Designed miniproteins, single chains. Designs and how they scored, part 104

Each design is a single chain, and the fold is of that chain. pLDDT is the mean over its residues in the fold that is shown.

## One batch from the design tools (miniprotein)

Design m3834
Fold by ESMFold2-Fast:
Structure m3834 (fold): chain A 96 residues (1-96)
Amino acid sequence: SVEEEIIKVVEETVERIAELLKDPNATEEDIRRVLGEMVAKLEELFSKLSPEEIRKVTEKILELIRKKGKELNIPQDVLDQLLQAVRDTAAAVISR
């Protein structure tokens, strides 16, 4: 389902960011690139959903980011960037 693909994209993004944060050679640009890739994929997948479905799945993935991010010890500033990118993408697609 589209919802399962969205959840997978977000889970993989959180895990990729956690791995980048462990790599001493990783840069802020690498994190921005991973976030940009997530935004592009979410924009495409959200475009296949109704506004109600987007709101519903957005709440699920925001909860997932909070829980998984805490589990993986992702810093709060990076988690806030992830959460905001998801909220902004959902809002942008809904407003189309």
Scores: mean pLDDT 88

Design m3835
Fold by ESMFold2-Fast:
Structure m3835 (fold): chain A 69 residues (1-69)
Amino acid sequence: GSMLSDEEETRILGLKVRAAAEKAGLSLDQFAELAGISRSYLEDLVKGKRKPTPEERARIEAALAALGF
């Protein structure tokens, strides 16, 4: 089985966030509100400037699931 690096997992997460927000007609700000994280944090994450903590990752994944992703 392929174990992804933290960097690759973060990149894939950022791509999923952008795709989910676009498909749902949400801005990144609105997605950040849905996930319960700051807009600046989410912007840095999707740009690859910051790695999520396990808690922040769980919040983002819960928001993605709520949008059907």
Scores: mean pLDDT 80

Design m3836
Fold by ESMFold2-Fast:
Structure m3836 (fold): chain A 80 residues (1-80)
Amino acid sequence: SPIQENIERLLEQSLEYFEQGNEMLALLLAAAAITEALLYFPEKAEELLELHKKLLEAMKNKDFEKVKEIVEKIKELVRK
């Protein structure tokens, strides 16, 4: 769906900016993706909020592998 595609695109852009060291844009794009996911998939709100919390922790710790793993989990949630 166009909504799933937009969420995935925002998450992919977040990863790109995080890899480039632009933490502020990475955080803003991740927040935008989660906000859209919460709006269109409210039945998954609890899981999305927990993943967002883990994503913020991983970004703060600059753990790229964990950030990438959590982003894939968010993508999987919105594909179902």
Scores: mean pLDDT 87

Design m3837
Fold by ESMFold2-Fast:
Structure m3837 (fold): chain A 76 residues (1-76)
Amino acid sequence: KKVAAYTRARAEIARAILEGKSDEQALEIGYNVLKEAGLSEEEARKIAQELVDELKKRNITPVEVRALERAAKLLE
């Protein structure tokens, strides 16, 4: 269940980064996904920040974003 939420947050953050959104916008997107999945506000902010930092170190492609989005849907 948390794995599905993390995968969805990762996919949404990766999409935001690929589309050229700011770090703060990407963080907000990930935070909202995690909060909707039932994480606490504190946990959601912490994990969203970690995911933004991790994904910005990668050269993210549209194919990779679509793969993450598909994986998130399959885990729901």
Scores: mean pLDDT 80

Design m3838
Fold by ESMFold2-Fast:
Structure m3838 (fold): chain A 100 residues (1-100)
Amino acid sequence: STALDKLSPVARALAEALLADPRAAVSERTRALANSPSVSTEELLAFLGEQLASGLTLQELVLYARLNPELSVAELLDRALADPQATLDEVQARLAAEEA
């Protein structure tokens, strides 16, 4: 079971379609964090709406949110929308530094 099981039927269908996107081929760490049971359904719904504009995958947006729990959803999405690839690179660099 996943956070997808908590979404409405329409939101779940959209999330499954986004997860099937070739761009969803992200690192093992990103996938593990995105599938964490602590991700809320409301946060996933907000991220799904913005993902269609940003070009980021749902998994990348969820990981960004988990690394910045002090930021509001609006602040996270504003930053991610400005440069999706730089946002992901920053997140992965931060995780690598914490494990070094």
Scores: mean pLDDT 51

Design m3839
Fold by ESMFold2-Fast:
Structure m3839 (fold): chain A 77 residues (1-77)
Amino acid sequence: MISDEELKRAVAIIGAATLAVTSKDPEVRELLRKAIDALAKGDYETAIKYLQEALEKSTDPDDKRLIEKLIELVKEI
Protein backbone atom coordinates (compact mmCIF):
# COMPACT_ATOMS: atom_id res chain seq x y z
CA MET A 1 0.00 0.00 0.00
CA ILE A 2 1.11 3.56 -0.71
CA SER A 3 2.75 5.41 2.24
CA ASP A 4 1.38 8.76 3.51
CA GLU A 5 4.57 10.45 2.20
CA GLU A 6 4.14 8.82 -1.22
CA LEU A 7 0.46 9.82 -1.34
CA LYS A 8 1.34 13.47 -0.52
CA ARG A 9 4.04 13.39 -3.24
CA ALA A 10 1.51 11.96 -5.75
CA VAL A 11 -1.08 14.65 -4.87
CA ALA A 12 1.59 17.38 -5.21
CA ILE A 13 2.65 16.02 -8.63
CA ILE A 14 -1.00 15.93 -9.83
CA GLY A 15 -1.60 19.50 -8.59
CA ALA A 16 1.59 20.83 -10.20
CA ALA A 17 0.82 18.95 -13.46
CA THR A 18 -2.70 20.47 -13.57
CA LEU A 19 -1.22 23.98 -13.15
CA ALA A 20 1.49 23.25 -15.76
CA VAL A 21 -1.32 22.54 -18.28
CA THR A 22 -3.78 25.31 -17.23
CA SER A 23 -1.38 28.24 -16.58
CA LYS A 24 -1.10 30.67 -19.51
CA ASP A 25 2.44 31.81 -18.55
CA PRO A 26 5.08 29.64 -20.28
CA GLU A 27 7.72 30.55 -17.63
CA VAL A 28 5.39 29.43 -14.80
CA ARG A 29 4.61 26.20 -16.73
CA GLU A 30 8.37 25.50 -17.16
CA LEU A 31 9.05 26.06 -13.42
CA LEU A 32 6.12 23.75 -12.53
CA ARG A 33 7.53 21.03 -14.84
CA LYS A 34 10.92 21.36 -13.08
CA ALA A 35 9.14 21.08 -9.70
CA ILE A 36 7.34 17.89 -10.93
CA ASP A 37 10.68 16.36 -12.00
CA ALA A 38 12.19 17.15 -8.56
CA LEU A 39 9.11 15.70 -6.76
CA ALA A 40 9.34 12.51 -8.86
CA LYS A 41 13.02 12.17 -7.77
CA GLY A 42 12.16 12.79 -4.07
CA ASP A 43 14.16 16.05 -4.14
CA TYR A 44 11.72 18.09 -2.04
CA GLU A 45 14.12 21.02 -1.41
CA THR A 46 14.58 21.55 -5.18
CA ALA A 47 10.82 21.10 -5.73
CA ILE A 48 10.05 23.82 -3.13
CA LYS A 49 12.63 26.13 -4.80
CA TYR A 50 10.95 25.80 -8.22
CA LEU A 51 7.45 26.17 -6.70
CA GLN A 52 8.59 29.38 -4.92
CA GLU A 53 9.99 30.71 -8.25
CA ALA A 54 6.68 29.82 -9.98
CA LEU A 55 4.81 31.69 -7.22
CA GLU A 56 7.00 34.80 -7.72
CA LYS A 57 6.56 34.74 -11.54
CA SER A 58 2.79 34.03 -11.51
CA THR A 59 0.40 36.99 -11.89
CA ASP A 60 -2.84 34.95 -11.58
CA PRO A 61 -4.16 35.06 -7.97
CA ASP A 62 -5.80 31.61 -8.33
CA ASP A 63 -2.51 30.10 -9.57
CA LYS A 64 -0.63 31.81 -6.68
CA ARG A 65 -3.06 30.33 -4.10
CA LEU A 66 -2.74 26.82 -5.56
CA ILE A 67 1.09 27.06 -5.72
CA GLU A 68 1.15 28.21 -2.05
CA LYS A 69 -0.95 25.15 -1.09
CA LEU A 70 1.43 22.88 -3.06
CA ILE A 71 4.44 24.36 -1.20
CA GLU A 72 2.69 23.68 2.16
CA LEU A 73 1.89 20.09 1.09
CA VAL A 74 5.51 19.37 -0.02
CA LYS A 75 6.84 20.84 3.28
CA GLU A 76 4.75 18.21 5.15
CA ILE A 77 6.62 15.36 3.36
Scores: mean pLDDT 83

Design m3840
Fold by ESMFold2-Fast:
Parts: structure tokens; sequence; C-alpha cells
Structure m3840 (fold): chain A 72 residues (1-72)
């Protein structure tokens, strides 16, 4: 069955973090939340809890921006 190495997980997480950052910059809050969440999950699986926490914090930042954008 499928087994992912920590290096592969980190590379995938880095790619998702970049996608989240690009989506956030474009105002695509739903895509940004999805990509940052995936990055956090991948960093957590890789054992990089500091990076996972940073990714989840970015999810919260995007969620705040989405609420603010909806208000005005």
Amino acid sequence: EEYLKKGDLKAAADAKEAQGKEAFAKGDYDAAIEHYTEAGDLYEKAGDLDKALEAYINVLKVAVAKVTDKLE
C-alpha cells in the first residue's frame, strides 16, 4: 500500500502553502483556506509541528479577511 516519506510530505506541504498564499493574494478565500489546511495537515504528518501551526494560523488569517471582506 501507499506510504509517503517525510521529505515528500514536506514538499507537498510547501506546494500547498504557496498555492494558499497565491489564492489569498487573489482574494480567493475559500481556495486559500483549503490549500493552507492541506499544507498544515501535510506538515503535521511530516512531524513539522511548527510549520503545521503556521499553516493553520494562515487559515485563521484568511477566515478573518473573508469575514472583513463580507462586512465591507
Scores: mean pLDDT 80

Design m3841
Fold by ESMFold2-Fast:
Structure m3841 (fold): chain A 59 residues (1-59)
Amino acid sequence: MKGLYKAVKDFEARLPTELTLKKGDIVEVLKEVNENFWYGKNLNTGEEGYVPKGFLEKI
């Protein structure tokens, strides 16, 4: 676990492997994938997927 992050804005998943976010959602970041994407779990929805790191702020 890399830590807990908060979504700073809404993100709609375009692929089944991407994580949909609503502003204010808490995301548990599980791993870094590359410079642009992390893999995490949205604790508000229970869904997991790839999320753009620019949409998350560390708590």
Scores: mean pLDDT 82

Design m3842
Fold by ESMFold2-Fast:
Structure m3842 (fold): chain A 92 residues (1-92)
Amino acid sequence: SDLVKQAADQAKQAAEKAGAKAEVTVEGNKATITLTGVNVPQMMAAISGASGAMIAGAKAEVKTEGDTVTVTIEGKSAEEAAAGLRQLAASL
């Protein structure tokens, strides 16, 4: 939905402002954000943001591989997913 895409784009912008490259994929109420070129503090920020998304009621999954972090956030609704994505953006 447009709400999920807007929130995912905000997370992308936050990551890019922090110096990481970010790619976003949105499928319904699920968003996948792939961060490349991350340092350890940025990786910890992404993990913290995913935890914040879970506290906000969204499902969140984090996968790390070298300097790449993939965060997947999924909600039961567009509003729930967007709230989770905003928590991720606030941590980046």
Scores: mean pLDDT 84

Design m3843
Fold by ESMFold2-Fast:
Structure m3843 (fold): chain A 94 residues (1-94)
Amino acid sequence: MADARALADAVREALASARELLEAARRDPERAKEHAEAAARLLEGAEVMLAGARALEAEDPEATAEAAAAYAETRRVAEEARRVAEEIAARRAA
């Protein structure tokens, strides 16, 4: 059932999973690209969940703000995972 708090919780779960994928990319350089791509897919899902929370902002502005903050952090984590994968690929190409 989609209320703003449930959507904020879902974005926080996506953030936790994205952090695990970033750490996995650092631990397993051979699969860093796969982990970065998985983090990018989590970010896409989190964007949809944030849009749902924003539609409910008038009913729960605090939960909507929490969802927005968690989404912003998920985006930063996904970007870092992409950079880690790109750096690994560049080192292997050199």
Scores: mean pLDDT 86

Design m3844
Fold by ESMFold2-Fast:
Structure m3844 (fold): chain A 73 residues (1-73)
Amino acid sequence: VSPDELMGEVLEAMADMLVAINKLAGIEDAEMLRKAAELYEQAAKYYKKAGNEEKAKEAEEKAKEFKKRAEEA
């Protein structure tokens, strides 16, 4: 695992935790969802640097999803 791929995984895990906290709290906190989207975007950036285009695409899709949810919250 490259340092860039590891950083992508860490950032994705952090975003996943924010989403999980939001769900457990029973709220749609627009700020938390927006921060999760930003973390997914950063994870995608690191996955691209690592050459993992598949994980980068998945992280970008998650970023779009949670950014949309944040706008609708």
Scores: mean pLDDT 83

Design m3845
Fold by ESMFold2-Fast:
Structure m3845 (fold): chain A 63 residues (1-63)
Amino acid sequence: MSPNYFLSAEELFELGEEYYKQKKYLYAAVAYHEALKLDPENEKYREKLAEAVKEAIKARKAA
């Protein structure tokens, strides 16, 4: 790919995984949501988005 014009669905999912590991759940949710928009039939992306949103809600309540 040329240029670094756009992240693929898989690259966006990996970015979400990195944010999730860092406990940046809102950022992870955004990245997973972008991945799901590019691959809407991907059950793994859908499940990860739901988990990230759930954790983001918990984090919002705590801080």
Scores: mean pLDDT 77

Design m3846
Fold by ESMFold2-Fast:
Structure m3846 (fold): chain A 61 residues (1-61)
Amino acid sequence: NADAARDLAIKYAKEGDEKQALFIVRAMEAAGLTDQARRTAKELIPLAKNEEVKKELEKIA
């Protein structure tokens, strides 16, 4: 379920586990959920404190 994956990614990002949030977005892309992965990446960018994670999210968004 794409909505559950998005909610989980946002939760991990807010808890400081930005790598897990990025992993979930990439798993969504691998599953063919391209539009949902792109939207989730855009929502995660303002929550990202790690510059490398932010750059990877910007590539997806």
Scores: mean pLDDT 85

Design m3847
Fold by ESMFold2-Fast:
Structure m3847 (fold): chain A 116 residues (1-116)
Amino acid sequence: EAGRRAAEGAERAAEAAESGDPEEIGRASREAGRAGIRAGKNSGSAAAAGGVSGIGGYTSAEIGRRNGDRGLAARGAAGAAYGAAVAARKGGGKEEDARRGEEAGRRAERAARELE
């Protein structure tokens, strides 16, 4: 269940990054980061590391949002999505959920390159 929510959060973060709206990117990245923490919790060190990595991404997205830096915000969204995907995979989530999160991270990364 937590892995599915992490994948959904990652996909929303990618959609927000593609929109280029820092406020939406910040909100979606926070959700992806939180979902990644939940998926990684109690699942061993690698899953926990994925969740913590998601926090880093979410934090960068928040800084970009506050400063109006769309490129930084979108790069943060990619980090949050990748972190959520790692937490879902290593936390015993479904492979399909992890793959969805990884693809979302790649989408957000492409959007960030266009916004820099």
Scores: mean pLDDT 75

Design m3848
Fold by ESMFold2-Fast:
Structure m3848 (fold): chain A 70 residues (1-70)
Amino acid sequence: GPMEVRIEIVDKETGEVVATAEATVADPEALQRLLQELLSKLPPGDYTVRITLTGPDGEVHEVVGDFTIP
């Protein structure tokens, strides 16, 4: 079923939140497109991407990953 997602992108050098998005996604491909759009607007650097996923049953999951834009 559809999931609510909140994405926060943090600049590792400054610790500042540089991008955020909130959306409802039906599948992983929609989430990937949203991530690509956010990352495409950022300058080269090292980032932490934090994704909070809320399922249709109300369960909350957090995923944290590191990303480098060359």
Scores: mean pLDDT 80

Design m3849
Fold by ESMFold2-Fast:
Structure m3849 (fold): chain A 94 residues (1-94)
Amino acid sequence: SVLEEAKKVAEEAKRLIDEYGTEARNIIGQKAKEAGLSEATANFIKNASPEDIEKAVLGAAEIDPENAKKLIQAMKEGVDEVKRRKAEEERLAS
């Protein structure tokens, strides 16, 4: 379901923001903007608590599943980009 996908991506984003802080926020927010979400949504992701981001994503999935699919996909792309950059940094540090 869209709600289960929202929960999974929100939990993953929260984990990465908790681990990597502002860098993870900025990457996920930038991917949201590149996916055509509003600047307000991108700025919310960059500045809100991980808990507020999770609550907003889950709320969007419950209220408007079709519009939430775009947000979920953008956040998934952001999560994947954070993972890619951190894997590359670890590879180069070795």
Scores: mean pLDDT 81

Design m3850
Fold by ESMFold2-Fast:
Structure m3850 (fold): chain A 93 residues (1-93)
Amino acid sequence: DAEKAIEKGKELEKEGNYEEAADLYIGAARLAIENKDYLLAGYAYYNAGLAYEKAGNYEKAKEAYQQSIEALEKAENPDEKLIEEAKKNLEKL
């Protein structure tokens, strides 16, 4: 369940386990894609990018932001603000 994986990721972030949280968000995004929930996938990838940045893993953060943008652009109702935020975060890396 993508939503439960996101909840667990948020718990790990509160504990300071940023890389493990990011890995769970990537897993949640993949589950969302299998369900063709591209909006949820985009949110999960975006959260993974933020968490990888906090972990100092800038390469995985870049990949996650790129995947977030791609997923959000495939959504029927794209979150344009989140796409712009992901692009800004990607440019800073």
Scores: mean pLDDT 88

Design m3851
Fold by ESMFold2-Fast:
Structure m3851 (fold): chain A 80 residues (1-80)
Amino acid sequence: SSRIEELGKKTEEKLKAGDLEGAKELAEELARLYLEEYKDYKMAALAYAEVARIAEELGDLEKAAEYRAKAEELLAKYRA
């Protein structure tokens, strides 16, 4: 999908620029697209794991834990 490709590219550009807040917002949007539009539990799980990593780098440990739990839940659905 062109939207998924665009969001992925923009997320990488933000990460390279050190814009962790911007990268988190784009990664979260990408995760929602995988989950809600494409029903791709595997890619959604990987995307939420990346959001958790960025949140942890920002010092938001509570949000990082929430996104990690979401990624684990989605990975379990993919493996079922």
Scores: mean pLDDT 87

Design m3852
Fold by ESMFold2-Fast:
Structure m3852 (fold): chain A 64 residues (1-64)
Amino acid sequence: SAEEIEALVRRAAEALGVSEERVREMLRQVAALTGDGREIAIRRLAKETGLSEEEIRKLVEAVA
């Protein structure tokens, strides 16, 4: 849902100390990656934000 995606974007922005728009740009960059590069980027974002890999993957799919 859009509301769930917005809530996760807000949490990621707070964790990283950046704007929600910057988080969306980062997610679009991850969405442009393929194969192992995308999986590594998802894992890194999950670690940095404290969100799960599943939550980050959901965000990436929402902006793809």
Scores: mean pLDDT 86

Design m3853
Fold by ESMFold2-Fast:
Structure m3853 (fold): chain A 99 residues (1-99)
Amino acid sequence: NFKKGLEARKKGNLEEAIKYYEEHIKENPNDYKGWLHLGMVYLENGDYEKGVEYFRKALELDPNNPVAHLAVAVQSTASRSEGNLDLSDKLREVLDETL
């Protein structure tokens, strides 16, 4: 299911990607990667609040993960009224570089 979510996201089918990632985290709730990718898809879909929330869940599962720490930093940036910043592109670049 995680792999199907990745394939759907690469094709730009964000709704399908969300469904596959949600199914994956239901079966694997402790897989931080599932939460990170779900957050990223929500950001791409324009739901920044949910995207950041799911990144925080990933950090809770793996607090030593550098990608999860960057997700918290992105939340702090958004909270400082940099709301015109496209967080989806920044986080996509970080995830592609790190994972």
Scores: mean pLDDT 68

Design m3854
Fold by ESMFold2-Fast:
Structure m3854 (fold): chain A 58 residues (1-58)
Amino acid sequence: GLDVLKKVALHDIDELLKKETDPEKIKKLQELREQILNATTEEEVIKLGKEVGKLAKE
């Protein structure tokens, strides 16, 4: 459900934030983290998770 998807996405962002040194990427990851916390649907969390994955590959 929504809570499980949020937990997974937040864990992935927190792991990326521990390793990221680029201030612009850190800012974007923090903005995505806030958006995931405020998300009200599974679709929103999935979409935001894809953006996190895109940043991780850059």
Scores: mean pLDDT 83

Design m3855
Fold by ESMFold2-Fast:
Structure m3855 (fold): chain A 62 residues (1-62)
Amino acid sequence: MTVDEKELEAEIAIAFARMAATISKSKEAYELVDEAERALEAGDYESAIRLANEATRVALES
């Protein structure tokens, strides 16, 4: 099994962001998580990580 380090980082970032959005109940954070998941599916791991981190920040500021 070959794991791309950036792909794994993106998956972890998205999982954490989704948890934070759920706890905060932030609609904006949920929308950013959805965008991060789309970027991950497109293979844009850098954008996925960035969007997931933004979602986490928004959730924590809620």
Scores: mean pLDDT 81

Design m3856
Fold by ESMFold2-Fast:
Structure m3856 (fold): chain A 71 residues (1-71)
Amino acid sequence: SAEEAYQRGLRLKREGKYEEAVKHFEEAIKLDPNLVDAYALLADVYRRLGQEEKANEYIAKAKEIQEKLKK
């Protein structure tokens, strides 16, 4: 499930396994495109990998999804 992929990504991020964390957060987003937290964490992980452009793209996407979901 999206939640399982997200939780696996969180554990890998805590272990410093950033490339593996990316794969699991990407899977979470594929299963639940509205999972704002996964976009935000993917941005953080890309920043830690030195991929600033990708980090900024996911930050923008997280804001877009969060804005869309506001009531």
Scores: mean pLDDT 83

Design m3857
Fold by ESMFold2-Fast:
Structure m3857 (fold): chain A 58 residues (1-58)
Amino acid sequence: MEYTPERVPGDPTRSRLEVPKEDEAAVKELLEAGGLEVLSVEPGAAPGTVVITYAAAP
C-alpha cells in the first residue's frame, strides 16, 4: 500500500492520509500500533476513499 501523508494546514501536530474505504480499518490499526491516535475519518475527495486524520499520542 502506498499512501502519501499530508500536513494539516494550520496544525503541524496533525497529519492526514487518504486511503481506499476498504483499507480504513487496516490503516487505523497500523497507525494505532505505531503510537498514533486517529482523530477523525471523513469522506475523501475521490469516490470510495476516506481521509484519516491522526496525531502523535501525547
Scores: mean pLDDT 73

Design m3858
Fold by ESMFold2-Fast:
Structure m3858 (fold): chain A 62 residues (1-62)
Amino acid sequence: MDYGTTDEEELKKQLEKAKEELEKLKEELSKETDLNRIIGLELRIIGEELDIELLEKKLAEL
């Protein structure tokens, strides 16, 4: 149940989810041997890392 979540708590939840997705992508990358698939996973990881950085920046400025 959402107890009237502040923007800070909402951003923290989004950050946790983004970190979970990043960990899943890194796990997939660690077991991947095909170069084309590795490149695809690396690009997705970069995207998630940028999202995490943006969320952390917003939390720090809040």
Scores: mean pLDDT 79

Design m3859
Fold by ESMFold2-Fast:
Structure m3859 (fold): chain A 62 residues (1-62)
Amino acid sequence: SIDEATELLARLLAEGLTPEEIVDRMLAAGFSREEIKQAVLRLLAEGKISPELATEILLLVA
């Protein structure tokens, strides 16, 4: 779900992982590329992820 993807994304961001490591961990957890995109957009709207980091993750799941 997008809610679960958003919770995992927030945790991985707090751990200081790279964009590539974040995407790999989220895909390994069974989240789709679309769920990852929606999670990034939600955290971006909430100001909880930088626009630069959001752009890097979105490009990896494009």
Scores: mean pLDDT 89

Design m3860
Fold by ESMFold2-Fast:
Structure m3860 (fold): chain A 60 residues (1-60)
Amino acid sequence: SDEELEKVKELLKSLGLSEEDINKIIEAYKNGEKEVTLSSNGETYDVKKLLEDLLKISSL
């Protein structure tokens, strides 16, 4: 849902991610992409794992 995506954006901001990288992660997730490359470090992450780890932390 859009509300869940807004919560994810706020969590990513709290972790110090740039707006550009946050938008890339959200876009990759919405498009069903497996991987996303962040501009800040040029590293590639598994989108599903990244979001699952973040959501697990937020559910504590």
Scores: mean pLDDT 74

Design m3861
Fold by ESMFold2-Fast:
Structure m3861 (fold): chain A 94 residues (1-94)
Amino acid sequence: MMTKEQLEAEVLLSLGQMFLNLALRLLRRGDVEAALEAAELAGRAFLEAAKLVGADLEKVRELIERFRRAVEAGDVEAAEEAARELVKLIQEAL
């Protein structure tokens, strides 16, 4: 049985994952500018989901910045690693 806050967090987590996957896909195509825009949208969705479930906001912000920096550097492997840690942290708080 899910609370309203848990349902809203699940939707935001799903949206964050969608934008995250888009950012990684754009990064693999070499479109760093579009990837950074998608990363910004993903970060906003993840931060709002994290707030709703009481996740470690400092760690979430750290992982969002690591993901953004990896995308900016064109480092797909580092971006994928930061992405996995972000999703895991929020899912563990659900």
Scores: mean pLDDT 85

Design m3862
Fold by ESMFold2-Fast:
Structure m3862 (fold): chain A 52 residues (1-52)
Amino acid sequence: GLTVIVTFDDRTSSEVIDSIHNPLGVVVTPYGDNSLVVSAGSGTEEQLKTIA
């Protein structure tokens, strides 16, 4: 699987989590105040950018 850390300049990790309806079945975990750790299975890497 793929694990990516996504950092936001203008919103918190909690705001992003609340807006995600998780259509890709990814696991999203907060990593500090403005960052998320996103874990996805194979084949979802290109679609992770649509979540962030």
Scores: mean pLDDT 60

Design m3863
Fold by ESMFold2-Fast:
Structure m3863 (fold): chain A 86 residues (1-86)
Amino acid sequence: AKEENEKGNELFERGKLDEAIEAYKKALELDPNFAEAWNNLGKVYFEQMKFDEAIEAYKKALELDPNFEEAKKNLEAVERLKKLLF
């Protein structure tokens, strides 16, 4: 789980968004309660402008860790941007 999440981070930094998603999903298959991997998956979806998928991922991160400030901030940013665009 941690290794797959770290691989996802490396792929995301290199702009390999689809490969990053695959790595984060693999981390979540191994540990569905991995809040950080849910938050990271949301960040990649946001980068692809997949706002609904990003919102869902961030909400799962916050459901698992209600004090996850980065996920809360990311969720608020995506919801605000989606409202502005639609």
Scores: mean pLDDT 85

Design m3864
Fold by ESMFold2-Fast:
Structure m3864 (fold): chain A 68 residues (1-68)
Amino acid sequence: GIEEARREAEEVLRKTKDPVEAAQKAIEIALSHGLSRTSAQVLTTDLLMKVYKLSLEEAQKILMEALK
């Protein structure tokens, strides 16, 4: 569920140095746990801000690059 997806994605973000690669992996993890695409993007944006200490604008730029 969403709790398991959040824990796994957060761990991946902490271990991955490239924020774009981390975001791509977090989206894949969320989708594999049954989250919708929108929920996966929201979760990934939230975790990018928390783990990398990014602003919403910075996190959104990374997310957009990860979705290419």
Scores: mean pLDDT 86

Design m3865
Fold by ESMFold2-Fast:
Structure m3865 (fold): chain A 56 residues (1-56)
Amino acid sequence: SDILETARKELALYGVDAPVDTGEAAAEALARALHERFGFDYEETKARLVAAIKAQ
């Protein structure tokens, strides 16, 4: 799925090596990276990413 590829590319940009067996795992890892680097709200970002994955 395109969103999982996007999540993997974003995680790689931040040097995050995370096991991505599911879209939820990818969303969690990416939300953490965005929270740590840019101060995005973790829960809100995770919820939006999970919703986007489920919409595919």
Scores: mean pLDDT 68

Design m3866
Fold by ESMFold2-Fast:
Structure m3866 (fold): chain A 80 residues (1-80)
Amino acid sequence: SMEEELAKAREAYAAASAGQKRVLGRALIEAARAGDVEMVRKLLVAGADPRLRDAEGRTALDLARERGHEETAEILERFL
């Protein structure tokens, strides 16, 4: 039925979106680690998930705070 096809399409889209968000989220974590304010802003606007955790269980915000990147941390807090 159309409803079953739409459900499968939503699941496939969600899976693809999750993969894209994971790639963007990894880039966000690295940008936050480096204190790259402009890259952090671009990635967040592009839909990066700021809640994504690295292998050590740390978010982009955790890494920005740990590294003393105050401006980067402030931007991340505004998007959470």
Scores: mean pLDDT 74

Design m3867
Fold by ESMFold2-Fast:
Structure m3867 (fold): chain A 78 residues (1-78)
Amino acid sequence: MTEEERLRQRALELLDKMIEAYKNGDLEAFRQAAVELARLFLEAGKSDEEIARTLQKIVEAIKNGDYEKAKEIVLEAV
């Protein structure tokens, strides 16, 4: 498995956790998954500004029920 494939798989797993937590109203689990995703983006070499912007887009997509868009945003960021 390449580093890129590893990052993509981990990011998608964290996104799935965020979506599930949001659907269940588990705000703490949602926040925890978002923090882990931010750490992953930091390890991938993203700047704090890029991470903040990317997370904002992901959260907005999840709130709108557009899970495919959230997935696309995550994959473009790794």
Scores: mean pLDDT 84

Design m3868
Fold by ESMFold2-Fast:
Structure m3868 (fold): chain A 55 residues (1-55)
Amino acid sequence: KVEEIVKEAKELIDAGKSPGEIVDFIRKRAEEAGLTEEELVKIFAKASEYLNEKS
């Protein structure tokens, strides 16, 4: 689910993973889950917002 991947991405951000590692994680999870491009964009948007809040 989109929300599950967003939660996992936020956990990686909290752990101090690099943006590249977070992007790779999101792409891998989305491919495994068979997500649409629209869903993938939503996940990236949520993760980017969270990363900016932490910066």
Scores: mean pLDDT 79

Design m3869
Fold by ESMFold2-Fast:
Structure m3869 (fold): chain A 69 residues (1-69)
Amino acid sequence: SEKEAFERILELARENGVSEETIEQLKKNYENGASLEAVGAGAALAAKRADPSRGKEVAEEIQRILEEA
């Protein structure tokens, strides 16, 4: 489900060093009508900024989550 995909994207972002402030912003963006794809892109960018060495891996995992939603 989209809700399950959304929660998984946020958990993945937390696990990869994204701050709770940024997680809250991603939640607000989704509540304000942002697509799951837009939230996923924001989470991937935030994770890359937190740890550039994991950016590609996190983006690929987010893509898998979106494909399963």
Scores: mean pLDDT 85

Design m3870
Fold by ESMFold2-Fast:
Structure m3870 (fold): chain A 66 residues (1-66)
Amino acid sequence: NPHLAAGQAALSAGDYETAVAHFRAAIEADPDNAVAHGGLGTAYLNLGKPEEAKEPLARAQALVDA
């Protein structure tokens, strides 16, 4: 998934808004991708949006635990 790779690269670069956009696109392509949900939550935390991070992080954990 090109959006997953781009989101991870944006996170590594500290471009958290770009990371959110790519991880959201990755989730649209594959709703069960734990890495995309985890990345989205991490990007929101780095943007100072802990409430927005809660659902993506919970979904990532549920997918890993499955």
Scores: mean pLDDT 85

